# Designs tried in a protein design run: designed miniproteins, single chains, continued (3). Part 82

Each design is a single chain, and the fold is of that chain. pLDDT is the mean over its residues in the fold that is shown.

## One batch from the design tools (miniprotein)

Design m10833
Fold by ESMFold2-Fast:
Structure m10833 (fold): chain A 84 residues (1-84)
Amino acid sequence: MEEALRLLEEAEEHVRKSKVPEELKEALLRGLEDLRRLVEEGDPHAAEAVRTLIAQLEQINKKYPDPELEKAIEALRELARLLE
């Protein structure tokens, strides 16, 4: 649990440091907050939600390449691995 929440905090921090448009950043942070709730509740949909968010971040990174966004993606990939 603590390790999963730490990775989620890392992803949130990297999204905040990214240079993607603010409207998009707000949407991503909301998605991460929804994911945090699922992880904290032990919801079986958490693993699927992580994979969906990774796919969304990868699409955004193709349009707005950013090393901070890449770090957020890597943190979420580690989170997905822990939830399997």
Scores: mean pLDDT 84

Design m10834
Fold by ESMFold2-Fast:
Structure m10834 (fold): chain A 85 residues (1-85)
Amino acid sequence: MDEEALERGREEVFKSTKEYLLSLGYSEKLAEKTAELIARGAEELFLEALENPETSREEYERRAVEVVERAFKEGEEIVKEEEEK
């Protein structure tokens, strides 16, 4: 797998997610942290699917939703801690 392709994919997901969160009124910190977590989780899930050819699209989509949900929860906790400091 080309590292360049993975890096571009991760950066694209990061930028689009960050812009979307900012458009919803989230702070720069929350948007950035959540977008980083989503981009990383998406990359890991993609690589895991390539290692497991038996993975169905339905299973992949369910895992992708879990990644996004977890990233939002963790991002909120990080920002709450930083803003309190």
Scores: mean pLDDT 75

Design m10835
Fold by ESMFold2-Fast:
Order: C-alpha cells, then structure tokens, then sequence
Structure m10835 (fold): chain A 73 residues (1-73)
C-alpha cells in the first residue's frame, strides 16, 4: 500500500542520515539524529531526517482520519 511504501522510505531516509552522521540508526531516535545533524552542520542528513519526519506526519494523519471515520459508522 502507499502507507507501507512511505514507512519504508522513512526507514531508508533515517538509515542514510545515520550513515552520513557516522552513527548507528538503532542507537538514535529521529529527534536525536536531527540534533546531531544540526550540531555537525550536515545539511544533507538534516534534509533526510526532515523528509522522514514529514512522511511520518502524513502517515499519522491518514491513520487518524481512518480511525475517525470508523468511529462515526
């Protein structure tokens, strides 16, 4: 589904950002990766984390919309 594809893209973007920052993605949250990218001045890593966060917001909004629709009928 489109949501599953977006979730895979989020994971790939975070893994690529972690690789650019020289850290293990499993040891860092997205927020921690953002802070590290800002601290290092790594614009490419910051863009990847920002892209992943935007995709996650879209996924959460769609899930909320579906839940609200189910609660109405």
Amino acid sequence: SMLENMEEEVEKALEQAAKLLGVDVKEYSPDELRELAEKQGNKEALELVSQAERAREIIEEEKKRRLEKLLEG
Scores: mean pLDDT 80

Design m10836
Fold by ESMFold2-Fast:
Structure m10836 (fold): chain A 100 residues (1-100)
Amino acid sequence: MEEKVKEALKIINEAYRKILEAFDEAKQRGLSKEEIVNRIREIMDETIKKLEEVDPELAKQLREEFDKIYKEASKLTIDELVEKIREAFQKIVDKALEKL
């Protein structure tokens, strides 16, 4: 795997891990869905900025996927939100791996 693809995958995997930790913390602390979404937005804003330096096209696609999730978040259960986020990350990982 080329070092650029490796770096992009590290950024993406770290973001997904942080989001899963945020869901776990929110469950333990009884945080609202709106508070969870705001924390995810913060994590993703940082992630997208880092990813723009490595792969601007993947960063753009990741931003577009999460913009869709944020628009739908009020209509989703927590479990559905977790699944949509997992699907979004998998789609971006698959696109990164297509370069191999």
Scores: mean pLDDT 84

Design m10837
Fold by ESMFold2-Fast:
Structure m10837 (fold): chain A 81 residues (1-81)
Amino acid sequence: SVEEILELLEEMKEAIRNRDLEKFIELATEISKLLNEANLPEEVKEKIERLLLQAYMYALAGDEERALEALEEAKKLVEEA
């Protein structure tokens, strides 16, 4: 559900703050699965997937601020849809 995706996105922000990349990947996988089943426009799903990839890449680079910004943008897209 949309509510589950929002909860997982918040948990992903905590994973970034804790520098737990393994947890981040686990959460991203679960979000991707829920996203495929969610009643959201395809364009919104594609943009969320892109933002999750960007957040991961920023986290790998040690750019916590940009990683969190990408997840916050993903959260807003889910909330607005």
Scores: mean pLDDT 86

Design m10838
Fold by ESMFold2-Fast:
Structure m10838 (fold): chain A 99 residues (1-99)
Amino acid sequence: ELEKKIEEIKEYLLEIGMPEETAEKIIEALLKNKELFENFVNLVKAEKEKDYEKEAEYLLKLSKVKRSLEEALEAVKKLRKAQELLREAIRLEEERKAE
């Protein structure tokens, strides 16, 4: 069940044009906060059902969980910093192998 919900969130994020790497980071951040995760699952379901009223309700619930959203965003920022360091390491390795 949890894996299915994660897949539905990932599909939604990809459909709205989110890069796969960014979608995975968002999912990881959401998994650290159960309340934020469940509200996001309900938001995705409402969007798929084209129930704009319910979509608005879940967006409002997410905005009321500001602290949890800030924690999720902080986790995403930390993950982006780790990616930047990894890209630097790869670039340096390529430069050493290039003539």
Scores: mean pLDDT 66

Design m10839
Fold by ESMFold2-Fast:
Structure m10839 (fold): chain A 87 residues (1-87)
Amino acid sequence: LTVTPVLSSEEALEIAKEVLEELLARGRVTEEQARLILEVIEEFLSTHEKVTPKELGEYLEKHVPEEYRNAARAVALEMALRILERS
């Protein structure tokens, strides 16, 4: 796959909320992790009209504590998979 999918900020936020809700319901992330990760995603999307999963993942790794890195990576991966399914 040579093409990186591009999302509107609105689409990316909706997918992020769906992913976080699903992971939280399955006990894969804590409420605290989900809230922080969503906040960081919202901050990124507030300054970007169009986003790629790579850019979002990079921003998450810079702006979440290292302790939350595995949770942030799980969110980024699930978002990327949903984006590819919608493409």
Scores: mean pLDDT 78

Design m10840
Fold by ESMFold2-Fast:
Structure m10840 (fold): chain A 64 residues (1-64)
Amino acid sequence: SKIELIRKGIAALEAGNIEEGVRLLLEAGVISERGAQTILDNQNEVLRGVAIREARETLAELEK
């Protein structure tokens, strides 16, 4: 499910598994293909934090 993909994506990013986390969040539609590529190309901690925050916000909305 989309919720399960988002949860796994957040967990992967928090664990430092950036490629796996980005793949899962892209599949869930939380981030764009452009956003995913930007995170993967730069592996910037700030961009990772933004992705985690957006994923958590999306998850909270879906769990209402």
Scores: mean pLDDT 79

Design m10841
Fold by ESMFold2-Fast:
Structure m10841 (fold): chain A 64 residues (1-64)
Amino acid sequence: GVEDFLKLNEKLRDYLAKKYNVPKEELSLGPEGGRKAREIVKKMSPEDRKELAKVFEEALKELG
């Protein structure tokens, strides 16, 4: 549901904020947060993208 979607997005944003040292507030669920997340993704190495995919898979498993 919406709650699971929000929880998944929060985990992904927390991961990006910590890994790239970006304030969590700048990665909010708003349009500006989405823009900043895209900038981070553009700068990601192939290895970093693979790690992000693993974080996504792990979060999905935790949600059931």
Scores: mean pLDDT 72

Design m10842
Fold by ESMFold2-Fast:
Structure m10842 (fold): chain A 104 residues (1-104)
Amino acid sequence: REEKYREMIRKLAPNADDEFIEDALVVLEPVEEPSEELIGAVLLFLSVTPDEERREVAERLGEAIEEKDEEKVREILNEFTHVPEETREGILKILTEEIEKLKE
């Protein structure tokens, strides 16, 4: 399972280091079959997160996805005021759509 997701992350982000891949896996851990779109949105979110905060943010985002809490995802993204609003809205839209799919 983990190996399959590592392969997919490396395909989508070939320049990602091992630490970045581990952080992405933390976010995806509660999802049984993450779509390529969900993985891409997670990778984009983590790419705009400062390195020193990335693991903490990954843990928080993973928890929000496990709880299927779209408001918590929005709250986390809104803390990143250095990221343009348009970029934050784009990431939020994809994550919200993927979380809705997980709810049925």
Scores: mean pLDDT 77

Design m10843
Fold by ESMFold2-Fast:
Structure m10843 (fold): chain A 74 residues (1-74)
Amino acid sequence: MEAERAALEKLPVEDQLKALVLRALEALSAGDLETARAYLELMEDVIARSTLSPEDRARWEAVLAELRARLAAA
């Protein structure tokens, strides 16, 4: 996670969030709920650290909430 996090931090914020969504979906599909949770925690951290516009923040928080709902239902 730390090495993957460091690599993601070199990308633009939107690309970081897209990569984390893809990784979380892959983990959910594999039934790896622990890894999926870790990617969602990284996504929350990226959103919290980033100087996103209110509109972009709301969009990504909605995506995060949807993925968390899927994790809870799994």
Scores: mean pLDDT 78

Design m10844
Fold by ESMFold2-Fast:
Structure m10844 (fold): chain A 61 residues (1-61)
Amino acid sequence: MSIEEWTERIIKQAEEMAERGEYDVALAILEMAHGIAKSEGDLETAEKIDQARAELERRAA
């Protein structure tokens, strides 16, 4: 299982949680995933996660 596949699944799960109004949990999951991607040196994946987080923050605000 690749980190890219894992990241796509995490983003999708966070979006589903946001749809249920659980924005705090969705954002926390994305923040944790971003930290993992950065620690692995996968800057492209980290950027994808940042985009997803920004999108959810816009929806919550």
Scores: mean pLDDT 79

Design m10845
Fold by ESMFold2-Fast:
Formats: structure tokens, sequence, C-alpha cells
Structure m10845 (fold): chain A 100 residues (1-100)
């Protein structure tokens, strides 16, 4: 439903704002990894509720994000990894809002 899609978009925007706050707070690598894992799991659960065409596009963005995040975390770049997750959340929010 359009109401469900609008709520999903609002939740994604709120998640992006939270990530910006956590970037400013300079999280440790383990804390950043835990937050990122929770956010990515949340996006996966949300994507399951989307129409198949939109879900496929979100899953492709998520897969790309997971690859970029893994590389940055392997380098110890917690801030870079959080920025990639924030940018992904904003990109998915725009995509979901276009479907409204």
Amino acid sequence: SSATIARIAANLEAAAELIDTMIARELSLPDAQRLIDDVLAGVRRMAARLPPELRARVEAILAETERQVAALLAQGDARGALRVVRDMLLRITALVREAL
C-alpha cells in the first residue's frame, strides 16, 4: 500500500539521520560494525515487504553496499563504512518515494 511505502521511506530517512549522528560521535570499529549489521538486516526485512520489481532494485543496492562496507571495515575505516550505509539509505529512500 502507498501508506506502507510512505512509512518505509520515513523509517529509512530516520535511519540515515541516526547514522549521521553516529558518524559525528566517532564510533569504535566494533560498535560501527554492530550498527551497520543491524541496519543492513533491517533493510533486508523491509525489502521483503516491497513489490517484486522494487525489491529486486533494493536488493541490488544492498548487495553493492555490503561489498563496499566489507572492504572499508577490513581497512579499519569505520567512518567510511558508515557513510556508505548512509548514502545507501538515502538512495533507497529516493527509489521507494519514486514508487509512491
Scores: mean pLDDT 87

Design m10846
Fold by ESMFold2-Fast:
Structure m10846 (fold): chain A 80 residues (1-80)
Amino acid sequence: MEEEARRLAERLEALPAEEKAALEAALAAAGERIRALPRPPSADEWLAILTEAVRAQAALSPEAKALVEEALRLAAERAR
Protein backbone atom coordinates (compact mmCIF):
# COMPACT_ATOMS: atom_id res chain seq x y z
CA MET A 1 0.00 0.00 0.00
CA GLU A 2 2.65 2.58 1.02
CA GLU A 3 4.80 1.65 -2.00
CA GLU A 4 1.78 1.91 -4.33
CA ALA A 5 0.81 5.28 -2.80
CA ARG A 6 4.39 6.51 -3.34
CA ARG A 7 4.33 5.46 -7.02
CA LEU A 8 0.99 7.22 -7.49
CA ALA A 9 2.36 10.39 -5.83
CA GLU A 10 5.41 10.30 -8.15
CA ARG A 11 3.16 9.98 -11.22
CA LEU A 12 0.92 12.82 -10.02
CA GLU A 13 4.00 15.02 -9.50
CA ALA A 14 5.11 14.22 -13.07
CA LEU A 15 1.85 15.54 -14.61
CA PRO A 16 2.06 18.57 -16.96
CA ALA A 17 1.65 21.97 -15.27
CA GLU A 18 -1.82 22.49 -16.83
CA GLU A 19 -3.09 19.16 -15.46
CA LYS A 20 -1.58 19.94 -12.03
CA ALA A 21 -3.43 23.29 -12.03
CA ALA A 22 -6.69 21.53 -12.96
CA LEU A 23 -6.14 18.99 -10.16
CA GLU A 24 -5.48 21.81 -7.64
CA ALA A 25 -8.71 23.54 -8.75
CA ALA A 26 -10.65 20.26 -8.35
CA LEU A 27 -9.23 19.68 -4.86
CA ALA A 28 -9.99 23.28 -3.82
CA ALA A 29 -13.62 22.99 -5.01
CA ALA A 30 -14.06 19.61 -3.29
CA GLY A 31 -12.48 20.99 -0.10
CA GLU A 32 -14.94 23.91 -0.01
CA ARG A 33 -17.87 21.52 -0.52
CA ILE A 34 -16.61 19.27 2.31
CA ARG A 35 -16.14 22.27 4.68
CA ALA A 36 -19.72 23.38 3.92
CA LEU A 37 -21.14 20.06 5.15
CA PRO A 38 -22.91 20.19 8.57
CA ARG A 39 -20.99 17.04 9.64
CA PRO A 40 -17.66 15.36 8.77
CA PRO A 41 -18.10 13.18 5.65
CA SER A 42 -17.68 9.40 5.74
CA ALA A 43 -14.78 7.95 3.75
CA ASP A 44 -17.25 6.98 1.00
CA GLU A 45 -18.82 10.47 0.89
CA TRP A 46 -15.35 12.08 0.82
CA LEU A 47 -14.27 9.77 -2.03
CA ALA A 48 -17.46 10.52 -4.00
CA ILE A 49 -17.08 14.32 -3.65
CA LEU A 50 -13.40 14.32 -4.69
CA THR A 51 -13.95 11.84 -7.56
CA GLU A 52 -16.81 13.98 -8.94
CA ALA A 53 -14.68 17.15 -8.75
CA VAL A 54 -11.78 15.43 -10.56
CA ARG A 55 -14.05 14.02 -13.30
CA ALA A 56 -15.49 17.50 -13.92
CA GLN A 57 -12.03 18.86 -14.93
CA ALA A 58 -11.85 18.95 -18.75
CA ALA A 59 -8.11 19.78 -18.66
CA LEU A 60 -7.25 16.45 -16.97
CA SER A 61 -6.40 13.59 -19.34
CA PRO A 62 -8.21 10.24 -18.91
CA GLU A 63 -4.90 8.80 -17.64
CA ALA A 64 -4.52 11.57 -15.03
CA LYS A 65 -8.16 11.11 -13.92
CA ALA A 66 -7.64 7.34 -13.51
CA LEU A 67 -4.42 7.96 -11.55
CA VAL A 68 -6.08 10.49 -9.20
CA GLU A 69 -9.12 8.22 -8.69
CA GLU A 70 -6.78 5.36 -7.72
CA ALA A 71 -4.95 7.63 -5.24
CA LEU A 72 -8.29 8.74 -3.75
CA ARG A 73 -9.43 5.10 -3.38
CA LEU A 74 -6.22 4.25 -1.50
CA ALA A 75 -6.65 7.32 0.75
CA ALA A 76 -10.28 6.37 1.53
CA GLU A 77 -9.22 2.75 2.28
CA ARG A 78 -6.53 4.09 4.65
CA ALA A 79 -9.10 6.33 6.43
CA ARG A 80 -11.39 3.44 7.41
Scores: mean pLDDT 76

Design m10847
Fold by ESMFold2-Fast:
Structure m10847 (fold): chain A 71 residues (1-71)
Amino acid sequence: GEAAARVARHELEQAIEKGDFENAKKAGYALARILARQGRVDEANRLAEEYESKGYKEVAEGIRKGIEDAL
């Protein structure tokens, strides 16, 4: 539920801060999958666009894969 989305978002943000892009990609995937399963697909797509615009292309790819795997 909401608690799982909050944890995944925190893990994503912490991984970015540490420069741990492998874990950032995994956390982004998990967050996107949770959001998409809750019907929050538009929010998950905006998250992918946000990270892509910041130059985190592989993190954005993880987020998009999370959406695909949830639908």
Scores: mean pLDDT 86

Design m10848
Fold by ESMFold2-Fast:
Structure m10848 (fold): chain A 84 residues (1-84)
Amino acid sequence: MSKEAIEIEARLGLLRMGVSVGKLAIERDPKLEKFKPELEELAERVDELEERLRAGADLKELEKEVKELEEELKKLMKEMDETS
């Protein structure tokens, strides 16, 4: 893989890890259950981007969407933290 593809793959891995942490937080605190649909949607979008990366999609387009997901996850995790 190119250096750019490896970097995107690493960032997708971090997003997947963040989603997993969020799911564990929801399991431990019933007040966070309301965030489960948004977190599941983010997980699905990560899976879609991983498939597109594997299929050889344009790396510039993937990087842009990965950055958008990173910001969305960061915002969601902040809202979850403020609710707990």
Scores: mean pLDDT 84

Design m10849
Fold by ESMFold2-Fast:
Structure m10849 (fold): chain A 68 residues (1-68)
Amino acid sequence: KKAKVTTEDGKVYDAVLKKELSKTLSEYEVKEINATVITPTLKKGESGEGILITKDGTKKATVTVTEE
């Protein structure tokens, strides 16, 4: 499962599903910035708000699933 992660400052990153945390929560890896994003479980083509976890803290991000 692959996604695009858009941050509040307009940056767009590629993300890949790392693990399903629960039936309702998914964790994606954002390799470019060594971050993870946690979002409600989304299907291909869906978008949702997630929390981007970086070494510098947490930020809001929009996650759009591009591939399952």
Scores: mean pLDDT 81

Design m10850
Fold by ESMFold2-Fast:
Structure m10850 (fold): chain A 94 residues (1-94)
Amino acid sequence: VEEAKKRALQMLEGARQLLESFRPYLPEADYERALAVLEESEARIRKAKTKEELIEVLQETRRRFEELAGSPDALLASLARLIVEGIEALIKEI
């Protein structure tokens, strides 16, 4: 499970860097909400003991970004959709 966790953490770090790149164009409250989801997900991934637990965390993270993809802010919605796609691709590989 350690390799899968490493890949998951790398994917979340990529999502964090993507959000940071667009931070000046995002409402601060929306940026903080997205960042909080990533930080909570990273902590839960580190605690996961099985692939099943890891997949559960990734599915919950995907759901939270699906909610953000419903945002009236078009940029946030687009970034959230990209993150959802990345999580779905990762789950298929695990």
Scores: mean pLDDT 86

Design m10851
Fold by ESMFold2-Fast:
Structure m10851 (fold): chain A 78 residues (1-78)
Amino acid sequence: MTVRELLEAIERYLQRHPDMTPEERLEVGEILNIAEAILRRRPDATYDELVDELSKRTGKSKEEIQARLDRIIAEAEA
């Protein structure tokens, strides 16, 4: 998966969950901002590069970040 494909999934997730909590909205917004920053520098950036960057910026494990992103993608595709 590319970062661009992830951004499209996040947009679908937001459309399907307009009543999300302020905390969830903030988390998704942080992911979106970081992904857009990566794409601005490298239009062909990969999902793995985004996971690595999020892990470094948040201090969370790559596994935790990946689980959260996978949940957003799964819910966007449902």
Scores: mean pLDDT 76

Design m10852
Fold by ESMFold2-Fast:
Structure m10852 (fold): chain A 88 residues (1-88)
Amino acid sequence: GLEYLTKPLEQAIKRSEELLKKIKESEDIEERKKLLKEIEEILKKVKELVELAKKTLPKEKLGFFEEALKKIEEIREESKEIIEEKEK
């Protein structure tokens, strides 16, 4: 019954992965920058959800939230690296 926290987190991961794929496939620098900004907005919201989870949930239920945050942070870093490489 934690669907109000876990479902948005799963959707955030999926959306971040879709945005990363679009960054890899895009030929437009402005589109790539806009897609990165969307990933960063998702990351901000996920950080807020994880902090809420840390304050409200038992420690044994935090693993999924912390792994999800780490995965989206890794997607952001990969997205940034791809954009920087394509700007050379």
Scores: mean pLDDT 82

Design m10853
Fold by ESMFold2-Fast:
Structure m10853 (fold): chain A 104 residues (1-104)
Amino acid sequence: SLQSLLDQLIDDEQDTADQLEAAEKDVRMRIEIESLLTAHIMRLTVLKKHKSSKADVIAAVQSIIDDLRRFREENRDRLSPEALAIIDQHIALLEQYLAQIQAA
């Protein structure tokens, strides 16, 4: 169900946030990452609470993917190789969720 996919997606967003906090040692970068991932989790949580449409969820997930790609490129020289790998893995996971939601 869409609700189950949203629950898994929110849990995976939180797991990624925790992994990035552990991987990144620069305090300023950690704050920027925490702010970004917290905003994404809040947006997904609102969509879940309001039983939002499939179209709204698709738009939100695509926006999150675009936001993460932009953050990665803009901060490529500031992010550790480990943090870059975690972000890349998370983008790939979000693309899989997007495909599953579109097919549902």
Scores: mean pLDDT 87

Design m10854
Fold by ESMFold2-Fast:
Structure m10854 (fold): chain A 81 residues (1-81)
Amino acid sequence: SSEIEQLKQWSEQLIEQFKQYAEEKLPDEPDLVEKKVQELKERINEIISSEENVTIAKMKILFLLLSERGEVDTLERQKLK
């Protein structure tokens, strides 16, 4: 449906923003960033395929993104020590 297509486009934009954020925070860890981006893509695809309510899917994607950004922040802090 057009709603699912819009949701996919929105999620692709969020994934690109996450990739840029992770690359900036972890410039010495390109393999780790790639793994994190791939994991985020897979989890977002699972949410989109399993969740019938677009609003709930968006909320789940935003909470997932917040969690993944928190993990990147933790890894950055560990490297600064």
Scores: mean pLDDT 84

Design m10855
Fold by ESMFold2-Fast:
Structure m10855 (fold): chain A 87 residues (1-87)
Amino acid sequence: MRKEEAIRKTEEYVEEVRKLYEEAKKLDEETAKKLEEKLRQLETLLESAKEAEYPGTAELARRGAERVYREAKEYFNEKKKKIEEEK
């Protein structure tokens, strides 16, 4: 993968988690705070991808971002399901 492609994909993960964060703010403060932490992690990984000297280093940052994105999505879905099951 080229460095530019790794950066672009990492930016896509940041945007998707940003959308999850906005939805989390409508659910409860705890869920919103947790997704804000995940968003900060993704922003750090995006900067790492942009500052990478080699495409391989940028790809490692993208893989890290993909993992953080999956964790954020799973956490949001589990919290939403629990809230909907309660009331």
Scores: mean pLDDT 82

Design m10856
Fold by ESMFold2-Fast:
Structure m10856 (fold): chain A 64 residues (1-64)
Amino acid sequence: MSREEILEEAAQMVRDARRLAAEAGIEVSDDALVESVAETLVRRYGLAPEEAREIARRALAAVE
């Protein structure tokens, strides 16, 4: 799988998480989003935790 595809999925996860939190009236920190997305990337793609966090941070920045 390409890193670009993984980045797109991570960005979608950030978008979905923010949308769900807004609908529920919950405040979610950027740190919490990065950790949640990184954990999912480790589980789905077998990425190293540090690599997963870097991708999650980049995805967060891309979504804004």
Scores: mean pLDDT 81

Design m10857
Fold by ESMFold2-Fast:
Structure m10857 (fold): chain A 93 residues (1-93)
Amino acid sequence: GELILKAIAKILEAIGLIIEADQLLKKLEKGEISIEEAEEFVKEIREFIEELEKFAEELKEKGLEELAERILKKAEELREKVEELEEAIKKKK
């Protein structure tokens, strides 16, 4: 039960960060936030992706392969958002 609840919590957090990334991207494009703020957010997302990947490995070791795949899918979605933000940051420099 505990690992399933942790996985749900991490998935919800990932969804929140994806939404926040989309909002931040729009604000960056409009010049409503600094490059430094965007870079700090990218760093936070990268650290969370690493946490998700480590957690997915733990889930696989416990035989929760389907749940691990869902976590890795969210890590992939976040990585795509990081790439979008990094490209937008480069255009502003």
Scores: mean pLDDT 88

Design m10858
Fold by ESMFold2-Fast:
Structure m10858 (fold): chain A 87 residues (1-87)
Amino acid sequence: SMSPEEVAKKVVEEAKKIAEENPESTKILRVKDKKLHDEYLALSEEGQREAEELALKLAKATGDERVVKAVQFTFDELRALARMRKA
């Protein structure tokens, strides 16, 4: 299983890739890799928070607002999915 750091790095890498592959897109981009989503959901609540915090820090360090927004919206969706699994 992936560590929180590995999940964070892979989310940012996929967000960069999606932004580069969709330069003309005006839509909000999201990382929709199911396997990566499943790895995030397999983390503890502490690990999930660490992954999000590190991913946002790494995304901001790129200086690319499209990457930052893609990471933000990806984790908004992942948090919603995590809550649904507890209900």
Scores: mean pLDDT 82

Design m10859
Fold by ESMFold2-Fast:
Structure m10859 (fold): chain A 113 residues (1-113)
Amino acid sequence: SELVRNALFESVEALPEELLFPALLLVAMVLLDLSQKEIADRFGVSQSTLSRRIQAVNEYLGFSLEWVLRNELSREERLRLAALLYQRLPPEQQERVRRAFPASFIAELEAAA
């Protein structure tokens, strides 16, 4: 619903800096159809560390971000959410994202912002 979408985007705009990166990784996982293991491997973190950070995002939001992404949002809305998260990242984390993901995906993130 539009109310769920608006509430999600407002909640994402209010996310603490430390939760931006794991939130973006979860959105990218859904957009690129990657497993948590594949994302963890790309960023040199353990799968358990990534899972705990995703749990912290869900606890802050009060719902499962992955569930909302898969069931409530279109691909275009997922991409817009990823772009908003990406633009809020510190430069060092933006560089890690650019190095770990396909150039075509980074171009979509920059175009959607």
Scores: mean pLDDT 85

Design m10860
Fold by ESMFold2-Fast:
Structure m10860 (fold): chain A 97 residues (1-97)
Amino acid sequence: SELEKRVEEAIRNADVELLKEVLRELGEDEETIADVEAQFQAFLEKARSHLREAIEKIKKAIEEGKIEVAKKAAEFLLDIARLLKDEEAIKEIEELL
């Protein structure tokens, strides 16, 4: 259960280094670890792309006068942007709040 908790923590925090550490403790070889790292990075890249689309939808909601809903969505996306360590998205979202 401790290894499962650390995997969940690594995924939740987008912590690639923690994920690699857990895989080494499980006895995975370096080639498998590199493949998992590449797959996780590809997943994070797609998540960042979706985050950009969501930011644009929030900007549109603000233009349409849906200020309260847009602010709550922006607060939620700010947490996601921080997890993804997307500095540009963090700045854009903070400007909307």
Scores: mean pLDDT 80

Design m10861
Fold by ESMFold2-Fast:
Structure m10861 (fold): chain A 87 residues (1-87)
Amino acid sequence: SAAEEAALRAELARLIAEARPHFSEDRARLDALIDKHSEDLKKRAEEIEKSGDVKKAAELMLEMAREAGVHEPVLRALEFMAEVEIS
C-alpha cells in the first residue's frame, strides 16, 4: 500500500542519515577488502551478474560489508535495503 511504501521510505531515510557520517571510512574499508580479495570477489560478482539474481547480489554486498567491518549504522541501512529488494 501507499502508506506501507511511505513508511519504508521514511525508515530508509532515517537509517541513511545515521549511516552518512561513516560513508567515507567504510568505503575505504570496502575498497581495501576488494583489493585484498579481488580475484574471488570478481568471479563471484560476474556469476551473480550472469544470473541476474538480485538476492545473491544483496547477500554478497552484506557479506563484504560484514567482512570489511563497516560501522553498525551502515550495515543496518544495507540490511534494510536488501530486505526491501528481496521482498
Scores: mean pLDDT 82

Design m10862
Fold by ESMFold2-Fast:
Structure m10862 (fold): chain A 81 residues (1-81)
Amino acid sequence: MPENDIESAVAFLQGTGVTDVANAREAIALLQEEGKRLRETLDLSDPEITQRVADGFLAFVRALRDGASAEEALAVGRAVL
């Protein structure tokens, strides 16, 4: 996520078709914690790694859009990464 504002991130998810706002807000909070972990553990200067992070984020968004819980969406994103 380029922004750290949870409400801005929730609005972005709603724009992608995510309808459960409360679940989206929880998912963004979990994603912010995961993003902090990824910045400390992955070499984000590697374009191959940044591409995998992007693919994981897209999988996370798709899972939320398809009705997955915040924890399930994060697990789907991690599995793609």
Scores: mean pLDDT 75

Design m10863
Fold by ESMFold2-Fast:
Structure m10863 (fold): chain A 97 residues (1-97)
Amino acid sequence: MEEEIEKLKEEGAKDPDREKRLKYQAELARLEAKRAREEGKEAEAEAYLALAEVLEGPTEERLERLAEAALRLAKEEGLEPELEEIRRAIERMVAAA
């Protein structure tokens, strides 16, 4: 799993085709979700799964799910960001990817 994650990360960063890069990033996110779930990190796993869905096809429902999952993960890590700030960060990341 670790070797597979590293390979997808490297390929995703180098590909000049944006759509192909997004596909690699989505696969990487799904592998990270599987790893987190195996380690009992449920909030982290849900955040990665939501990210993968957004990268595969951004919809209002998927973006909202990702924002809520990211907020939950941040709170479990001792951070208290505003949901609006998380939404803006996600929108910027999706637009840049």
Scores: mean pLDDT 71

Design m10864
Fold by ESMFold2-Fast:
Structure m10864 (fold): chain A 65 residues (1-65)
Amino acid sequence: MTVELVEPLKEVEDDEELTRLGAELVVGQAKKAGATKIRVKASPKSQQAIAEEAAKLGIEVEAVE
């Protein structure tokens, strides 16, 4: 059987919920791997979201160019 998936993606360009979910996933993976520091190359908005989630788990965040 064939399934067609056609969804508008306009709202995801600057979606705060997606940014938060991405930050939670990245920080969760780092914590699972035993990391104490995360190096991030991302927009200021994404860096802030990652920093907030990392702070909850005691992980340091370093912004990278």
Scores: mean pLDDT 66

Design m10865
Fold by ESMFold2-Fast:
Structure m10865 (fold): chain A 87 residues (1-87)
Amino acid sequence: SAAEEALAELEELLAKTTDPFVKTAIEVGLRGLREALATGDVFPLEIAEGLLGISLGVAKVAGDKESAEILEKALEALRRALAELKA
């Protein structure tokens, strides 16, 4: 499923990330995914998507291309999972 694929992808991104800001953003995404998979409640995942979008915007403004690329991949994975879970 897109949600299970997103969980695996975010865990890989978290393992590769050294930046504490990016780590925190991915951890919020992982919590939202785990909650949605456990309870069917997508609201924490919708909040995580919003926060990751803000984090991506901050990285882009700062010119941090490495963080922006990681956050963009995480956000795309969360959006695919959210679309599946809301269908």
Scores: mean pLDDT 86

Design m10866
Fold by ESMFold2-Fast:
Structure m10866 (fold): chain A 92 residues (1-92)
Amino acid sequence: MSRAEHFRRLADQRLRDGDLDGAATLLMAAAGIYVNQGDLDRARELVDRALSLGTVGGRASAYRGYGMIYRSQGDDVMAQRYYDMADRLIDS
């Protein structure tokens, strides 16, 4: 089993258990691996799922996910803006 598939399955289990922030963390771990593999469609699916959880932690995780996607596309300026947005959600 790949590490990305392992984290995705753990995230699905955390969602069933009602652990939304735990699920968001695992979704982002899987998304980061898919970004590194060039599977941006799967990465985006997992980032959008984290955003849909409706928590501040899920939204912050999703913004970090978008940052990873933009960085993988060579848009370091947009990537940094999304990372800053994620940090401001938690620290503000």
Scores: mean pLDDT 83

